# Designed miniproteins, single chains: the designs that were tried, part 77

Each design is a single chain, and the fold is of that chain. pLDDT is the mean over its residues in the fold that is shown.

## One batch from the design tools (miniprotein)

Design m2828
Fold by ESMFold2-Fast:
Structure m2828 (fold): chain A 108 residues (1-108)
Amino acid sequence: MRIEKVRENAKKNGYSDEEIDELVKLLIEAEVIRAFAEIRLVTGPPTEEQKKKAEELIKEFDEYLKKNPVLSLDELRQLIEKARELVREYPEAAIYIANLVIDQIEKI
């Protein structure tokens, strides 16, 4: 149902079948990153310095979103790549980015 709704909404908003397939892949990748980051938080608590850096990164993304409330497919791709880089050391930042990508795709 969730993936089907994303496909239907994206098609109604003029996305190509190829772009819709990529949106679904990014949605799945965001879910996987979020799950892995949550496991990291439970199995290895971040240091105070890592938490502070995650908060700074989250603030930077939040400010970008305030100026750019609708992200392009290329920007969503770049965010997933960034979340993959961050998930090990800054899992809270990776969760934030993953949730952001999920929210953007579900709002299409």
Scores: mean pLDDT 84

Design m2829
Fold by ESMFold2-Fast:
Order: sequence, then C-alpha cells, then structure tokens
Structure m2829 (fold): chain A 83 residues (1-83)
Amino acid sequence: SKEEALKQAKEHYELGEIAYKNKDYESALEHYKEALRLVQKAEPDDLETLAELFEKIADAYEKLGNTTMAKAYREAADALKAA
C-alpha cells in the first residue's frame, strides 16, 4: 500500500542518516536512493520530500568524490524547489 511504502521510505531515510553519520557514504547512498524510489512511487507530488532526498543523495555522492552525480542531484533538487 501507499502507507506501507511511505513507512519503508522513512525507515530507509533513517538508516541512510545513520550510515552518513558513521561515514558509510556508500550505504547512505543506497538507503537514500531506496527512500527516493519509494516516495516517487507513493507520493510523486511531495516535492519537498523529493527535493530533500535528492539533496541527501547529492551529499553522499560528494563525499564519495563523484562530483558529476552530486551536481546532477543538486540541480534536480533545485528544479523541484522551483516547481
């Protein structure tokens, strides 16, 4: 259900935050991407949550030295905030 998908998205977001604080940026990236996938499927119009997840993914990519992907996700977040 939509409610179960959003609950799983929140759990992945929280796991991503824990991983990021522990400097496990690869694990953080995986969890933030899964949270994004679940929110996009369940609530594609929740632009504020989507923008936050794009920014978290960009931060993880930046820490991993992938500046190209970090820039792409930041630009996507900015587009959502401008919508």
Scores: mean pLDDT 90

Design m2830
Fold by ESMFold2-Fast:
Structure m2830 (fold): chain A 61 residues (1-61)
Amino acid sequence: MEAVEKLSEEEREVSREVADELLRVAREFAETLEEIRPDMSAAGRAEAAKTIAEYERYLAE
């Protein structure tokens, strides 16, 4: 067990709920980006990839 910071169980529960909500939003955005990706320019596709990576990094925190 890593005790980086003292978190109460209620704070951990809120974090889990927030993470779950973010996962749902991230998946919805990923599906939308994939659907319109063929119509995107190379720059658009690169920006979409950066957005997905940013979400993944946020969840890893």
Scores: mean pLDDT 65

Design m2831
Fold by ESMFold2-Fast:
Structure m2831 (fold): chain A 56 residues (1-56)
Amino acid sequence: APSAEARETARRAREGALRAGLSEEGAQKIYDAGLAGKDGEEAQRRAVAAALEHGG
């Protein structure tokens, strides 16, 4: 199960992606990537990588 820190980081990354105009599909991929992080730092790193891959 994801940590509370990873979950919160993933949620904020998804909200940020949607506010930046990314698609719901792209934002979901960012959320899922962040959720796979062991902690907030890894969650942020994974979310950024997914945003670069799927956000354009």
Scores: mean pLDDT 79

Design m2832
Fold by ESMFold2-Fast:
Structure m2832 (fold): chain A 71 residues (1-71)
Amino acid sequence: NKEKAKEYTEKGKEYLKKGKKEEALYYYGKALQLDPSNKEAAENAVELLREMGFDKAAEAVETLSAAFQAA
């Protein structure tokens, strides 16, 4: 459900505002499981993963998200 993916994206943003990076990533991940084409969840997850030093994970999310956004 795209609507529920948006809700998880908003939860991720809320945890990020609180400095809870791991919880923010968890909710962005849930959003992408429900809607892999969700640009906001993908962009926020990629940025956060790179900030945390998980460059390979960020590249994987970027690649997967781009494929679904192009479809």
Scores: mean pLDDT 83

Design m2834
Fold by ESMFold2-Fast:
Structure m2834 (fold): chain A 55 residues (1-55)
Amino acid sequence: SKEAIKLEMLLKFLQIALETEKLMLERGNPLSTEEHIKQLEEKIEELKKEVEELK
């Protein structure tokens, strides 16, 4: 469905954002925190479940 495609694209975007946040945290960026990374990981897991339900 179109909804599944949109969620798959959003999931890919969030995975890239998570990788970027981890890199920024390793480089000492004060705006990147372990808490924010955890929140991104949790949101990614929720979206994975939603995508699976639509397939």
Scores: mean pLDDT 80

Design m2835
Fold by ESMFold2-Fast:
Structure m2835 (fold): chain A 73 residues (1-73)
Amino acid sequence: MLDKELFERETEVGVQILAAAAEIVALRNELAKAKAAGDKEAAEEYEKKLKEAEERLDELAAEGARLQAERAA
């Protein structure tokens, strides 16, 4: 049986993963617009934010996998 604390952590990580995925989609769209407009400064800022969001998603996915392993034990 999952402890309430473990269940709450799993739910929190799941919500954060969905939020990060949505942010990545939005940032890719804004980056494409900036590149199409020739706005190098905006494109560089969006590329930086996209990289940071992708790194956060990877960390959250690893945490989610760890919590799922604890649930399966």
Scores: mean pLDDT 81

Design m2836
Fold by ESMFold2-Fast:
Structure m2836 (fold): chain A 57 residues (1-57)
Amino acid sequence: MTENEIKATSLWFRGLALKEEGDYEGAVEAFEEAAKLSDEETAKKLRKKAEELKKEM
């Protein structure tokens, strides 16, 4: 596992926690940062989650 994979996973959990707290803007930023550090498949999933949250803002 690369350092980027570990950091991406941490950012993903941070994004989930922020979403649970209602901080959609923070969650979007966390998911987008995680996507930048992830493989293409995971990045697509994270970007979709960020887009979904943006629609709720």
Scores: mean pLDDT 78

Design m2837
Fold by ESMFold2-Fast:
Structure m2837 (fold): chain A 86 residues (1-86)
Amino acid sequence: DDLYRPHPELKELLEEVGETKEVWSWSEIFRNLLLYIIKKNLRDPENPNIVDVSDTLLGKLLGVDKIDINDLTPLMQAVDKHMTLV
C-alpha cells in the first residue's frame, strides 16, 4: 500500500481521532476520516445521508459545509490534495 505524509491541516484532523504518526496508508487515512465523522457525531439528524461538516476541521479542509455519505468521491479527491505520496 502506498504511504502518504499528511499536510498540517489533515494531520491536525487525524490527531483529533487519537493517531499521532508521520506517514499513513491511504486506507488508514480514509478509515480515520470516517472515524472522525462518527466520533464528532456529524450526521444531519434530519437527513442521515448528509454529514454536516460546517464549523469542523474537515469542513475547513474540504471547503464545504456538507458531504453526501453515499458519494465519498469528492471527499477522497479533496483529501488527496492535502497529502504527499512518500
Scores: mean pLDDT 77

Design m2838
Fold by ESMFold2-Fast:
Structure m2838 (fold): chain A 79 residues (1-79)
Amino acid sequence: SAEVKAELEEALKNSDLATIKRLMDEHKDDVSFFEYLAELLKKRKDLGTLQILVEYAKESDLDPKSKEILEKTLEEMEK
């Protein structure tokens, strides 16, 4: 939703990892959320935040496709 996207963008702007992780947990079965998160991180060139979120995702019960999206985005940004 537009509200979720706005909250995610604000959290990324403020480096609010607690809010980002909460949104990841709330949307754990929503692959489109992780596609949007990956797009925002790529646009912001925020490699540091993406590295933290990939590590968090490994220990979470996220959809495997969502984990793959984050890991692939990290790999592409490290090239």
Scores: mean pLDDT 85

Design m2839
Fold by ESMFold2-Fast:
Structure m2839 (fold): chain A 71 residues (1-71)
Amino acid sequence: ALAAAVALLSAAQAAIQAGDLDAASAALAAAATLAAATDPAVLAAVAAAADAVAAGDAAAAIAALSAAIAT
């Protein structure tokens, strides 16, 4: 459900803040799978966060995750 995706996004945000980008990428992949079935806006924010993590841009990733969690 959407609440499970939000929990995964919170975990991804914590992993990024801790500098664990591998854990953040795994949590974002799981969140994207859940969001694809339930909420396109959350899916878009997860995709943006995953792209930022892949690029090494922690600030952009955190901003995208904060937006997704707030939705």
Scores: mean pLDDT 73

Design m2840
Fold by ESMFold2-Fast:
Structure m2840 (fold): chain A 56 residues (1-56)
Amino acid sequence: GENLEILEKLAKEIEELVKKGKIEEAKKLIEQALKDGIISEEEYEKLMLLLKQLLE
């Protein structure tokens, strides 16, 4: 859909932050995107799951 590019960009930013050990920054990025209405609640859950998978 219309926000696919934004979701992919966020996923890449999360991966780069995790790679740099900036886990709190990655979490805040996901939470802020939800608060700003950039992502849906379902997309928030998907990005949080991605973050969890990257940490394992």
Scores: mean pLDDT 81

Design m2841
Fold by ESMFold2-Fast:
Parts: sequence; structure tokens; C-alpha cells
Structure m2841 (fold): chain A 87 residues (1-87)
Amino acid sequence: STADDIAQLKREDAVLRALVDARVAAAAKADPATRQALLADVIAGLDAYIRWLRAQLAQSTDPAVKALLEAIIAEVEARRAALRAAQ
């Protein structure tokens, strides 16, 4: 159902955000070389996540699911831009 799809997408997004936050926190405490490597890994992970979200959006027919996917993509792209600026 649409409600189940939305709930699953929100759960998956929350898990990915928690992993990103943990890696960013680790990078903040690391030496410069390790920080650069950790941030590069996080950015690569966000690139893969955006690609997956866009694939889901292309396959979605439900307007509510599409709206949620577009909102998540915008938030993830903003986070990626902030991390790139921090390098």
C-alpha cells in the first residue's frame, strides 16, 4: 500500500541519515588525511543513495510516494553540497 511504501522509505532514509551522521562525526574528530577519506566515502555513499532514489522516483506512479522521494532527494543533495563545501 502507499502507506506501507511511505513508512518503508522513511525507515530506510532514517537509517541512511544515521550512518551519514555517524561518519561525519567520526570525520570531525579525525586527522586531516583520515577526515578527507571519510568525507569522500560519505559523499560517494550519498551519490549512490541519490541514484537509487531517482531510480525509485522514475518507477513510482503514486503522487504521495513521488513527493516524498523528491523531498528526500532535495535534502540529501543539500547535505552532499554542505559536505563538499566542508572539504
Scores: mean pLDDT 89

Design m2842
Fold by ESMFold2-Fast:
Structure m2842 (fold): chain A 70 residues (1-70)
Amino acid sequence: MLSPYMQEIKKVLEETGKKISENPEKAKELLEEAEKRLEEIVAKAPAEEQEELREFVEFHLEAARRAIEL
């Protein structure tokens, strides 16, 4: 099973993606909000897990930014 932190990160990313699909004009604002939330989750995780979580977050946020062509 995924850690609670990874599960929370995946939930935030899924919810953010859903919101962007419903209102693409707010994509930049929604991604900025998500990035802040995701950074807070990573900071709460054990040091051993932070690197994996940070890499996962960075990968998905970069992919999302490219997809919306900011």
Scores: mean pLDDT 80

Design m2843
Fold by ESMFold2-Fast:
Structure m2843 (fold): chain A 91 residues (1-91)
Amino acid sequence: GKAGLEGGRKAKEGGLLGVKYGPKEGIPAGVAGALAGIGGEFQGSLPGSSPEESGNSGLSGGESAIKSKSKKGIEGGKEGVEAGKEAIKKG
């Protein structure tokens, strides 16, 4: 549960950074990252949720933020990827 929530949270933060600091470049990837992060948080909060599901959501969101080409989106995306990997490793 906790590892999945962390992965989702970091992916959400990465997506939001892409939207906040790179609106023209980062909006599509930032939105995708934020949605994936929210999904990961929600899955991590559900009874029977797995760290793998939340970690995969975090990885997806982080990778989308990295593709934004926004420097802040890339930084947040890297955090999302690392948190997603951590969540999967602990599952």
Scores: mean pLDDT 57

Design m2844
Fold by ESMFold2-Fast:
Structure m2844 (fold): chain A 90 residues (1-90)
Amino acid sequence: GKEAAEAAARAAEQAARAAERGDVSGASGAAVGAIGAEQHAIISKADKEELEQALKAAKYALEAARAALRGDVEKAREYAEKAKEYAEKA
């Protein structure tokens, strides 16, 4: 669970940075990373609580990437911080 949660946090940070630069390609890459993190969490042998935190981290990473694709820097940063918070709980 923890490795997937850490991957989600990294994807979310990439999304926030892409939003700050107006980097649509970087934001798209962050979305792919977030999806990969979710899939990794689902196939992991994590306990239910660790899995729930990892899935929440992946959800917020994807929302950060979506905000970045829209050019919404403030929302991308907000969602990236939430993804990091849930990843630290996994």
Scores: mean pLDDT 82

Design m2845
Fold by ESMFold2-Fast:
Order: C-alpha cells, then structure tokens, then sequence
Structure m2845 (fold): chain A 55 residues (1-55)
C-alpha cells in the first residue's frame, strides 16, 4: 500500500540522516550525537510501524 511505502521511504531517509550526523559527531559530538541518536530512533519506529501494517 502507499502508506507502507511512504513509511519505508521515511525510515530510509531518517537512517541516512542518522548516518550523516554520526559521522559529523566525530568532529563535534556535543552538537551531532543527539541528532544521530534521534534520527536512528525515528528510523526504527517507522520501520516497526511499517511492519505492523504489513502483518
């Protein structure tokens, strides 16, 4: 469904953002560590929601 597809795309985007901020956190951990963790959590929540809708 379009809703599940949208959630998967949003999860992928959040994961990509988390990865970028994780790299940036090596130079400025105070600024970017929380952002990386926040997007990682968002990605996992969106993936879980997509799986629930598929079940």
Amino acid sequence: SAEIEKLKLEADQARASSHVYRILSKEDPERYTKLAEEFEKQSKELEAKAKELEA
Scores: mean pLDDT 85

Design m2846
Fold by ESMFold2-Fast:
Structure m2846 (fold): chain A 61 residues (1-61)
Amino acid sequence: DEIGVKVAEKGRELAPQLAPPARILDRAHREGVTTPEVEAARKQLAAGLAEIRAFIDEAEK
C-alpha cells in the first residue's frame, strides 16, 4: 500500500543515521561500557525512531 511504501522510503532515508548509533549501542551492550559517545548514539537513535513514529502516525490519520 502507498503508506507502506512511504514508510519504507522514510526508513531508508534514516537508515544511514540509525545504523552507526545502533552499532555503537550493540557493542556497548556487549562490552558493558557507558561513555558520552554511547549517550549521544542513544539520543540519535531515539530521535530517528521518534521521527519514523511521527511520520507513521501522521500518515495513518
Scores: mean pLDDT 74

Design m2847
Fold by ESMFold2-Fast:
Structure m2847 (fold): chain A 100 residues (1-100)
Amino acid sequence: RAEAAAEANELAAESFARRGEEAHAAVARRLAELAREIDAPVLVAPLDPEAAERVVELLMRAFGLPREEARRLVEENIAANREAIAAGSTELATTNQPPA
């Protein structure tokens, strides 16, 4: 959830830094911070469309990115978060407790 989204974005930031794309790394770190600040994890689907647009707008303002690129970054982060949750989620569905 929010912690998983923050961790996934932090990993994405490290990946971008390895490529030498510091701007993208900074964006990913900001998204991790926003995921924690917002009660609902804005970077994990399904996502409230208003929250998604708010994140896009914040990226445009903070980094001067065009809307199309900011949206692409948000979508890419959401996809990465979904994969991280599916692969190593700590939020597993509760299995029916076996009868006593």
Scores: mean pLDDT 57

Design m2848
Fold by ESMFold2-Fast:
Structure m2848 (fold): chain A 90 residues (1-90)
Amino acid sequence: DKAKKKIQKALDLVKDALDNLKQGNIDDAKTKLKQSIKYLKDALKYDKTPSIQTALQSVQQALQQLEQGNIDGAKTQLQQSIRQLQQALK
């Protein structure tokens, strides 16, 4: 319950970040991803499911890719994170 609410918030933020990247709003995407990381770390306090940990790693890698200017690499990592978070919500 508590974990699912935090996972849903993280999923929504990752989807918003991906949409911002599609529109070229890189700084807004980075802000959303940093917020998503906080929610995923909080979710992991309540639920240690591997999909949540993998999603967190993918979001962190996406943020690193954006810092390096690799927008396509970041999008790929965010798509993986979305898939993992959707699995965690089943």
Scores: mean pLDDT 88

Design m2849
Fold by ESMFold2-Fast:
Structure m2849 (fold): chain A 67 residues (1-67)
Amino acid sequence: MNKELLERDLEVLEAAGVLDEAEVEEIRELIKAGKLKEAWELLMDAAVRALQEAVERVVERRLREKE
């Protein structure tokens, strides 16, 4: 993993609305500190969480419409 690739991944996920501003700032600070592995792990954890929350909201909406 390298800094340039990680920053590109961060920009893509930020543009997609997957990450909030606080998560973006925390990941950028880790990148600046040279903690690229920790930055990538945090980025992936946040992305997975956001995806899981989006799926849960879709399921909840479908269940509510059946009531």
Scores: mean pLDDT 76

Design m2850
Fold by ESMFold2-Fast:
Structure m2850 (fold): chain A 60 residues (1-60)
Amino acid sequence: MKKFVAKNASDIAIGLAYIAQGVYGEKIKVEVEGDTLTIEVENDPEVIALAEKVAKLAGE
């Protein structure tokens, strides 16, 4: 399992993370603590790439 942490996550990044969790189910776990977004994903290259892109949107 691979973990991505985005500090000061934007509402857009958080929304996209939850949408991804809805689409991929058990392959993606999303946690939000204040403005910190944590995304945990299975070792699936497609899911890892999506989580990485969502984490990069955190500052916007």
Scores: mean pLDDT 75

Design m2851
Fold by ESMFold2-Fast:
Structure m2851 (fold): chain A 77 residues (1-77)
Amino acid sequence: SRAEELYKEKRYEEAIREYEKEIEENPEDAKAWANLGKALAELGEYEKAIEAYQKALEIDPMNEEALVGLHEVLEKM
């Protein structure tokens, strides 16, 4: 997706906006929520990243990206 491309380019603020658009179109996309959390964590927005990861896990409790990301963010707080 465009959001994933922006994330790989380290354009995290733009990636966040594109992930938010993806979530607006499909709120049950656990991968989009997990990726939103990753981008927020890269910007140091740890509380928002936790919220996004928790949403991903509400949708898919086995989402590996959200489980790993949540663990890593909690270690930094």
Scores: mean pLDDT 88

Design m2852
Fold by ESMFold2-Fast:
Structure m2852 (fold): chain A 60 residues (1-60)
Amino acid sequence: VTPVPFSPEELRRLAERLGVSPATVARLIRREGLEAPDPARRSEEHFEQLVALLERILRE
């Protein structure tokens, strides 16, 4: 299985915000080819941008 660039904790946080399982979030990230930002530069604002993007993908 190809690893996703996001940590298990990040996947769990995204799953909680989207109301889906972490496995579903991992599949969406893999399908869309989403890249995790540099962990040292990761911010809460960037997390909210990822939530909004994934929410739009789920609604389509």
Scores: mean pLDDT 67

Design m2853
Fold by ESMFold2-Fast:
Structure m2853 (fold): chain A 85 residues (1-85)
Amino acid sequence: SHATEEEKKEKLREEIEEFRKKFGKEELAEKLLELLEEDLDKAKLELVKALLKELGLPEELIAIAENSPTFEEFHRKAVAYVAAQ
């Protein structure tokens, strides 16, 4: 399956809205939506960081997200971290 850039933005917008609904972080959700229009990959990473914090996941996973330049690199490192546990 091949997703267009527009489809990827729409899906991430839906994920940000779901994050807002579940955690009540309206200001953060608005900031993420603004970031989505500027940099899709950065918006995706910032949403992941916010989710990790709200879910109370280990600080090591948050650090991996903060030190990853792309979502793909974060995903690879996060999978490796989980596999090492």
Scores: mean pLDDT 79

Design m2854
Fold by ESMFold2-Fast:
Structure m2854 (fold): chain A 77 residues (1-77)
Amino acid sequence: DDTEAAKAQAEAVIEIAKSKGVEEAIKLAEEALKNLSTNPDLARELLTKAMELLEKAGLTLEDKKEIKKKIEEKLEK
């Protein structure tokens, strides 16, 4: 797995979750970030769960664009 892409996604998810007050999504994304180097499979599962929580909280089109932009910016480095 591309750890830089997963890290970018986790950080973007944390920022959006904080803006929406979805504490469980923040916790899952932070846990994913901690596990990226030691257990990438667990990190992917945690990020998937965090995204599911954000979608249930009413993730907007602009939120999805912001997440994609943050991921792309980190991958371009």
Scores: mean pLDDT 77

Design m2855
Fold by ESMFold2-Fast:
Structure m2855 (fold): chain A 55 residues (1-55)
Amino acid sequence: EELRRALALAKAQLDSGFAPPTEEQIEQHLKELTDEELERVRRMIAGGRAGAAAL
């Protein structure tokens, strides 16, 4: 849930440029997010963590 909100916020910020995104823009991106996209982000986080641990 937190990851989904964070990703939606990041997309809304990228789309809005310099202005802070509105709650409606964040909600729209939340509805457009797919489970596959979330899984891909989770894999990147897990991969980054494993890479850091290897140091």
Scores: mean pLDDT 65

Design m2856
Fold by ESMFold2-Fast:
Structure m2856 (fold): chain A 73 residues (1-73)
Amino acid sequence: SPLEELRRILAETSRRAVEAIQAGDPEAWLATVREGRARVDELIAKHPELTPEQRAAIRAAVDQLEAWVRAQA
């Protein structure tokens, strides 16, 4: 399901971003967030059945993750 794939993408992105922050590598955590966002855009593109509200909620989840990562860095 798209929600299962979203959860996996967000979890993997969070883990890699935390590792990059702990390593003190701003290029690595920025790249990790960009990669996660691209994977979510692909997820949305693969699921035309998603409503505009669901697409907005999915994008908001990625924006929230990026904001959280930036606050930790």
Scores: mean pLDDT 83

Design m2857
Fold by ESMFold2-Fast:
Structure m2857 (fold): chain A 78 residues (1-78)
Amino acid sequence: EVEELLAEAKELLRELGLPEELIEPLALFMVAGYYLSKKDYETAIELYKKVDLDKLREVLPEETFEELEKKFKEAGKE
């Protein structure tokens, strides 16, 4: 379930020492990518819309953010 996966992702990110303000957007981005890989495009898109991409761009290395976003988009292509 979406909330269960989000809770697990958030806990993992907290264990890695990320600030709380980054945990929510990064967890949403990760779980969106997971659903995209399962071809559940509706769930993936709804989660992705909730991601604060500007916040992620400010704090993740640009190359890391771009690679994750690229994989999300690539996984959705036929």
Scores: mean pLDDT 72

Design m2858
Fold by ESMFold2-Fast:
Structure m2858 (fold): chain A 62 residues (1-62)
Amino acid sequence: PPLLSDEAIKGVLYLMRAAFAEKHGDKEGAIKDYEKALEYFSKVPGYEKDIEDLKKRIEELK
């Protein structure tokens, strides 16, 4: 969509993969993919809340 950058799209894809891994008990895979989502969202303005939420989720999984 015109409102999403390539970096934001990659962030969302990693976020979705991480959520799926978490749902299926793969905590290590979820953490890695959440960290990748965090990396991509950090490259795009307007994702400050998503970054904060991801940092909290990663800590909860450790």
Scores: mean pLDDT 80

Design m2859
Fold by ESMFold2-Fast:
Order: sequence, then C-alpha cells, then structure tokens
Structure m2859 (fold): chain A 97 residues (1-97)
Amino acid sequence: SEELVERLRELVEELKRAIEAGDMEAARRATLEMLRVADEIAETGSEEDLREAVELLEEALEAIARAEETADLEQQMTLGTMAVALAVALVLLKKKL
C-alpha cells in the first residue's frame, strides 16, 4: 500500500509534466494508470494510504483545473474527461474513510 501511494505520487508528477508539455496522450495514460492505482488503494490500503491518495487526487484535479484555463477546446474536452474520472475515484476513496 505504501508502494501504491508512492506510485500514485509519481503518476501525479507525470500528469503535471504531460500537461506542461501539452502532451494530452501522455496525460490520458497517466490518468488511466492513476485510476487503476487508486482503485487498488481503495481495496487494499490502510486509512493513512486512503488519506494520502485523496490528497494526491485533489492535487491532480487542481493541476487539470489550472490547465483548462489556457487550453484549446480539444484539450479542454480531454482535460474535462480526465477530471470527471478522477473526481469519481476521489469520491469512492472518501467513502472508504
């Protein structure tokens, strides 16, 4: 579970780098992997792991929201889809707390 939280942290940084580079394919891949890792944390994680995962998903959502301010329409659609998926994962993690 500590390894899963560290992997989620790495993925949040990958997402931020992909967004900064304008690489929406890399951002989407990072988001999908984050969803998988978050689901595994929800199933196997301790209360501390769940709390850290919540904070990391909130950080990812903030990064996406900032990117949407300057994104073109196609990028906004991709970012919005990623934000909805991460927000759902966040709600599910919070229900386990």
Scores: mean pLDDT 88

Design m2860
Fold by ESMFold2-Fast:
Structure m2860 (fold): chain A 58 residues (1-58)
Amino acid sequence: KEREEEREKVLREIAEKLNKIGDGIDKALEAARAAKAAGASEEEVRELFREGLEKYGV
């Protein structure tokens, strides 16, 4: 039987999907920052960030 809880479940699934996208962005940023700290060039850092975003479909 449909309930308000069923809608809440759907919203939770959407929130989880959005959280995964946000986590992907955060990981891309962390990878780029780590590369910069390791002495990578600005161009290399920018490329790594772009690749990270593409990997997570953002």
Scores: mean pLDDT 74

Design m2861
Fold by ESMFold2-Fast:
Structure m2861 (fold): chain A 112 residues (1-112)
Amino acid sequence: MEEIKEYEERIKKDPNDAEAYIKLGEELYKQGKYDEALQYYGKALEIAQEKGDKKLEARALINIGKVLYKQGKYEEALFYYELALEIAKEIGDEELIKEAEENIKKVKEAMG
């Protein structure tokens, strides 16, 4: 609750604080509010793309994939994870590459 208020206040001061949208989405995801989390991750993705922030774009895409996975939308989750993986490879972010690959593996195992 308190962390949500912090990120909402950050957004009020800077409506283009994409990190605050990601953090707000993560708190909603922890609460099982997947549709609300998806809306905030989508806003973070839009801002990251407008600013050319490739690292934040990849992080938003992974988080969108995680929501879709929880909703049983495996093909859509796979699409977002693969897109995040390509961006992570372009920027050479080994942690994001690993996270995307681990989530891709998890989705493929869930699909059978």
Scores: mean pLDDT 88

Design m2862
Fold by ESMFold2-Fast:
Structure m2862 (fold): chain A 67 residues (1-67)
Amino acid sequence: SPLTREQIRNLILTLAELDGIELSEEQVERLTDEVAAELDRNPPSPELLFGRLVAIASRAIERLAAE
């Protein structure tokens, strides 16, 4: 992935805050790992990278919140 772990983590925290979801440190780490792994499995083109990242992160947060 061309993105750093910190960039992915910061996006997850921002998206969770916008949705009013409180995440533990362990949950943030888990989601960051899941998003990074998904980007590595299905790497998007550079022009689609941000949209793909947001879509993957949002789905992962929603799944975790439903647990």
Scores: mean pLDDT 77

Design m2863
Fold by ESMFold2-Fast:
Structure m2863 (fold): chain A 65 residues (1-65)
Amino acid sequence: SEKLEEVLKNIREELLKSLSKEKADEAVKNLKEGKNYEKALKIMIEAGIPEELAEEIIKIVKKLL
């Protein structure tokens, strides 16, 4: 989905402001593949994304898959 790719791109750019490329890519991979949303949530929170917003991002990603 083009909309999913845009959301994932925006999240990756936000994560890269605070985290390494490796950590940002790990979060995006877990979101895209639906393998470990808890890991993705933890990485987003470590990047300074509020927990409520990180949870809404996961919900949006799940809806777009």
Scores: mean pLDDT 83

Design m2864
Fold by ESMFold2-Fast:
Parts: C-alpha cells; sequence; structure tokens
Structure m2864 (fold): chain A 57 residues (1-57)
C-alpha cells in the first residue's frame, strides 16, 4: 500500500539519522562514545527489523 511505502520512507530517513550519528561518534572517539555508538547501532538494527516486517506483509 502507499501508506506502507510512506511509513518505510520515514523509517529509512530515521535510520539514516542514526547512521550519521554513529559515524560522527566514531569519528569523535570510539572509546569516549562506546555506549552512544551501541545505542545508535541498536536503533538501526531495530528499524531494519521493523521495515522487514512491513515488507513481509
Amino acid sequence: SEEAKETIALLEERKKRYEELRDALIAAGVDAHADQIKMAEDAVALIDEVIAEIKAK
């Protein structure tokens, strides 16, 4: 459905923001930002799981 496509697009945009945050934190210093990097990576993984579930319907 168009609604599902729009939802996926919004989730992909949110995923991109978490990937940008992860990359910025890695560049700033992995040792200083390990917890925040992990949270950003966990958020990306969760968004990918949700997108996959929407696509499977």
Scores: mean pLDDT 87

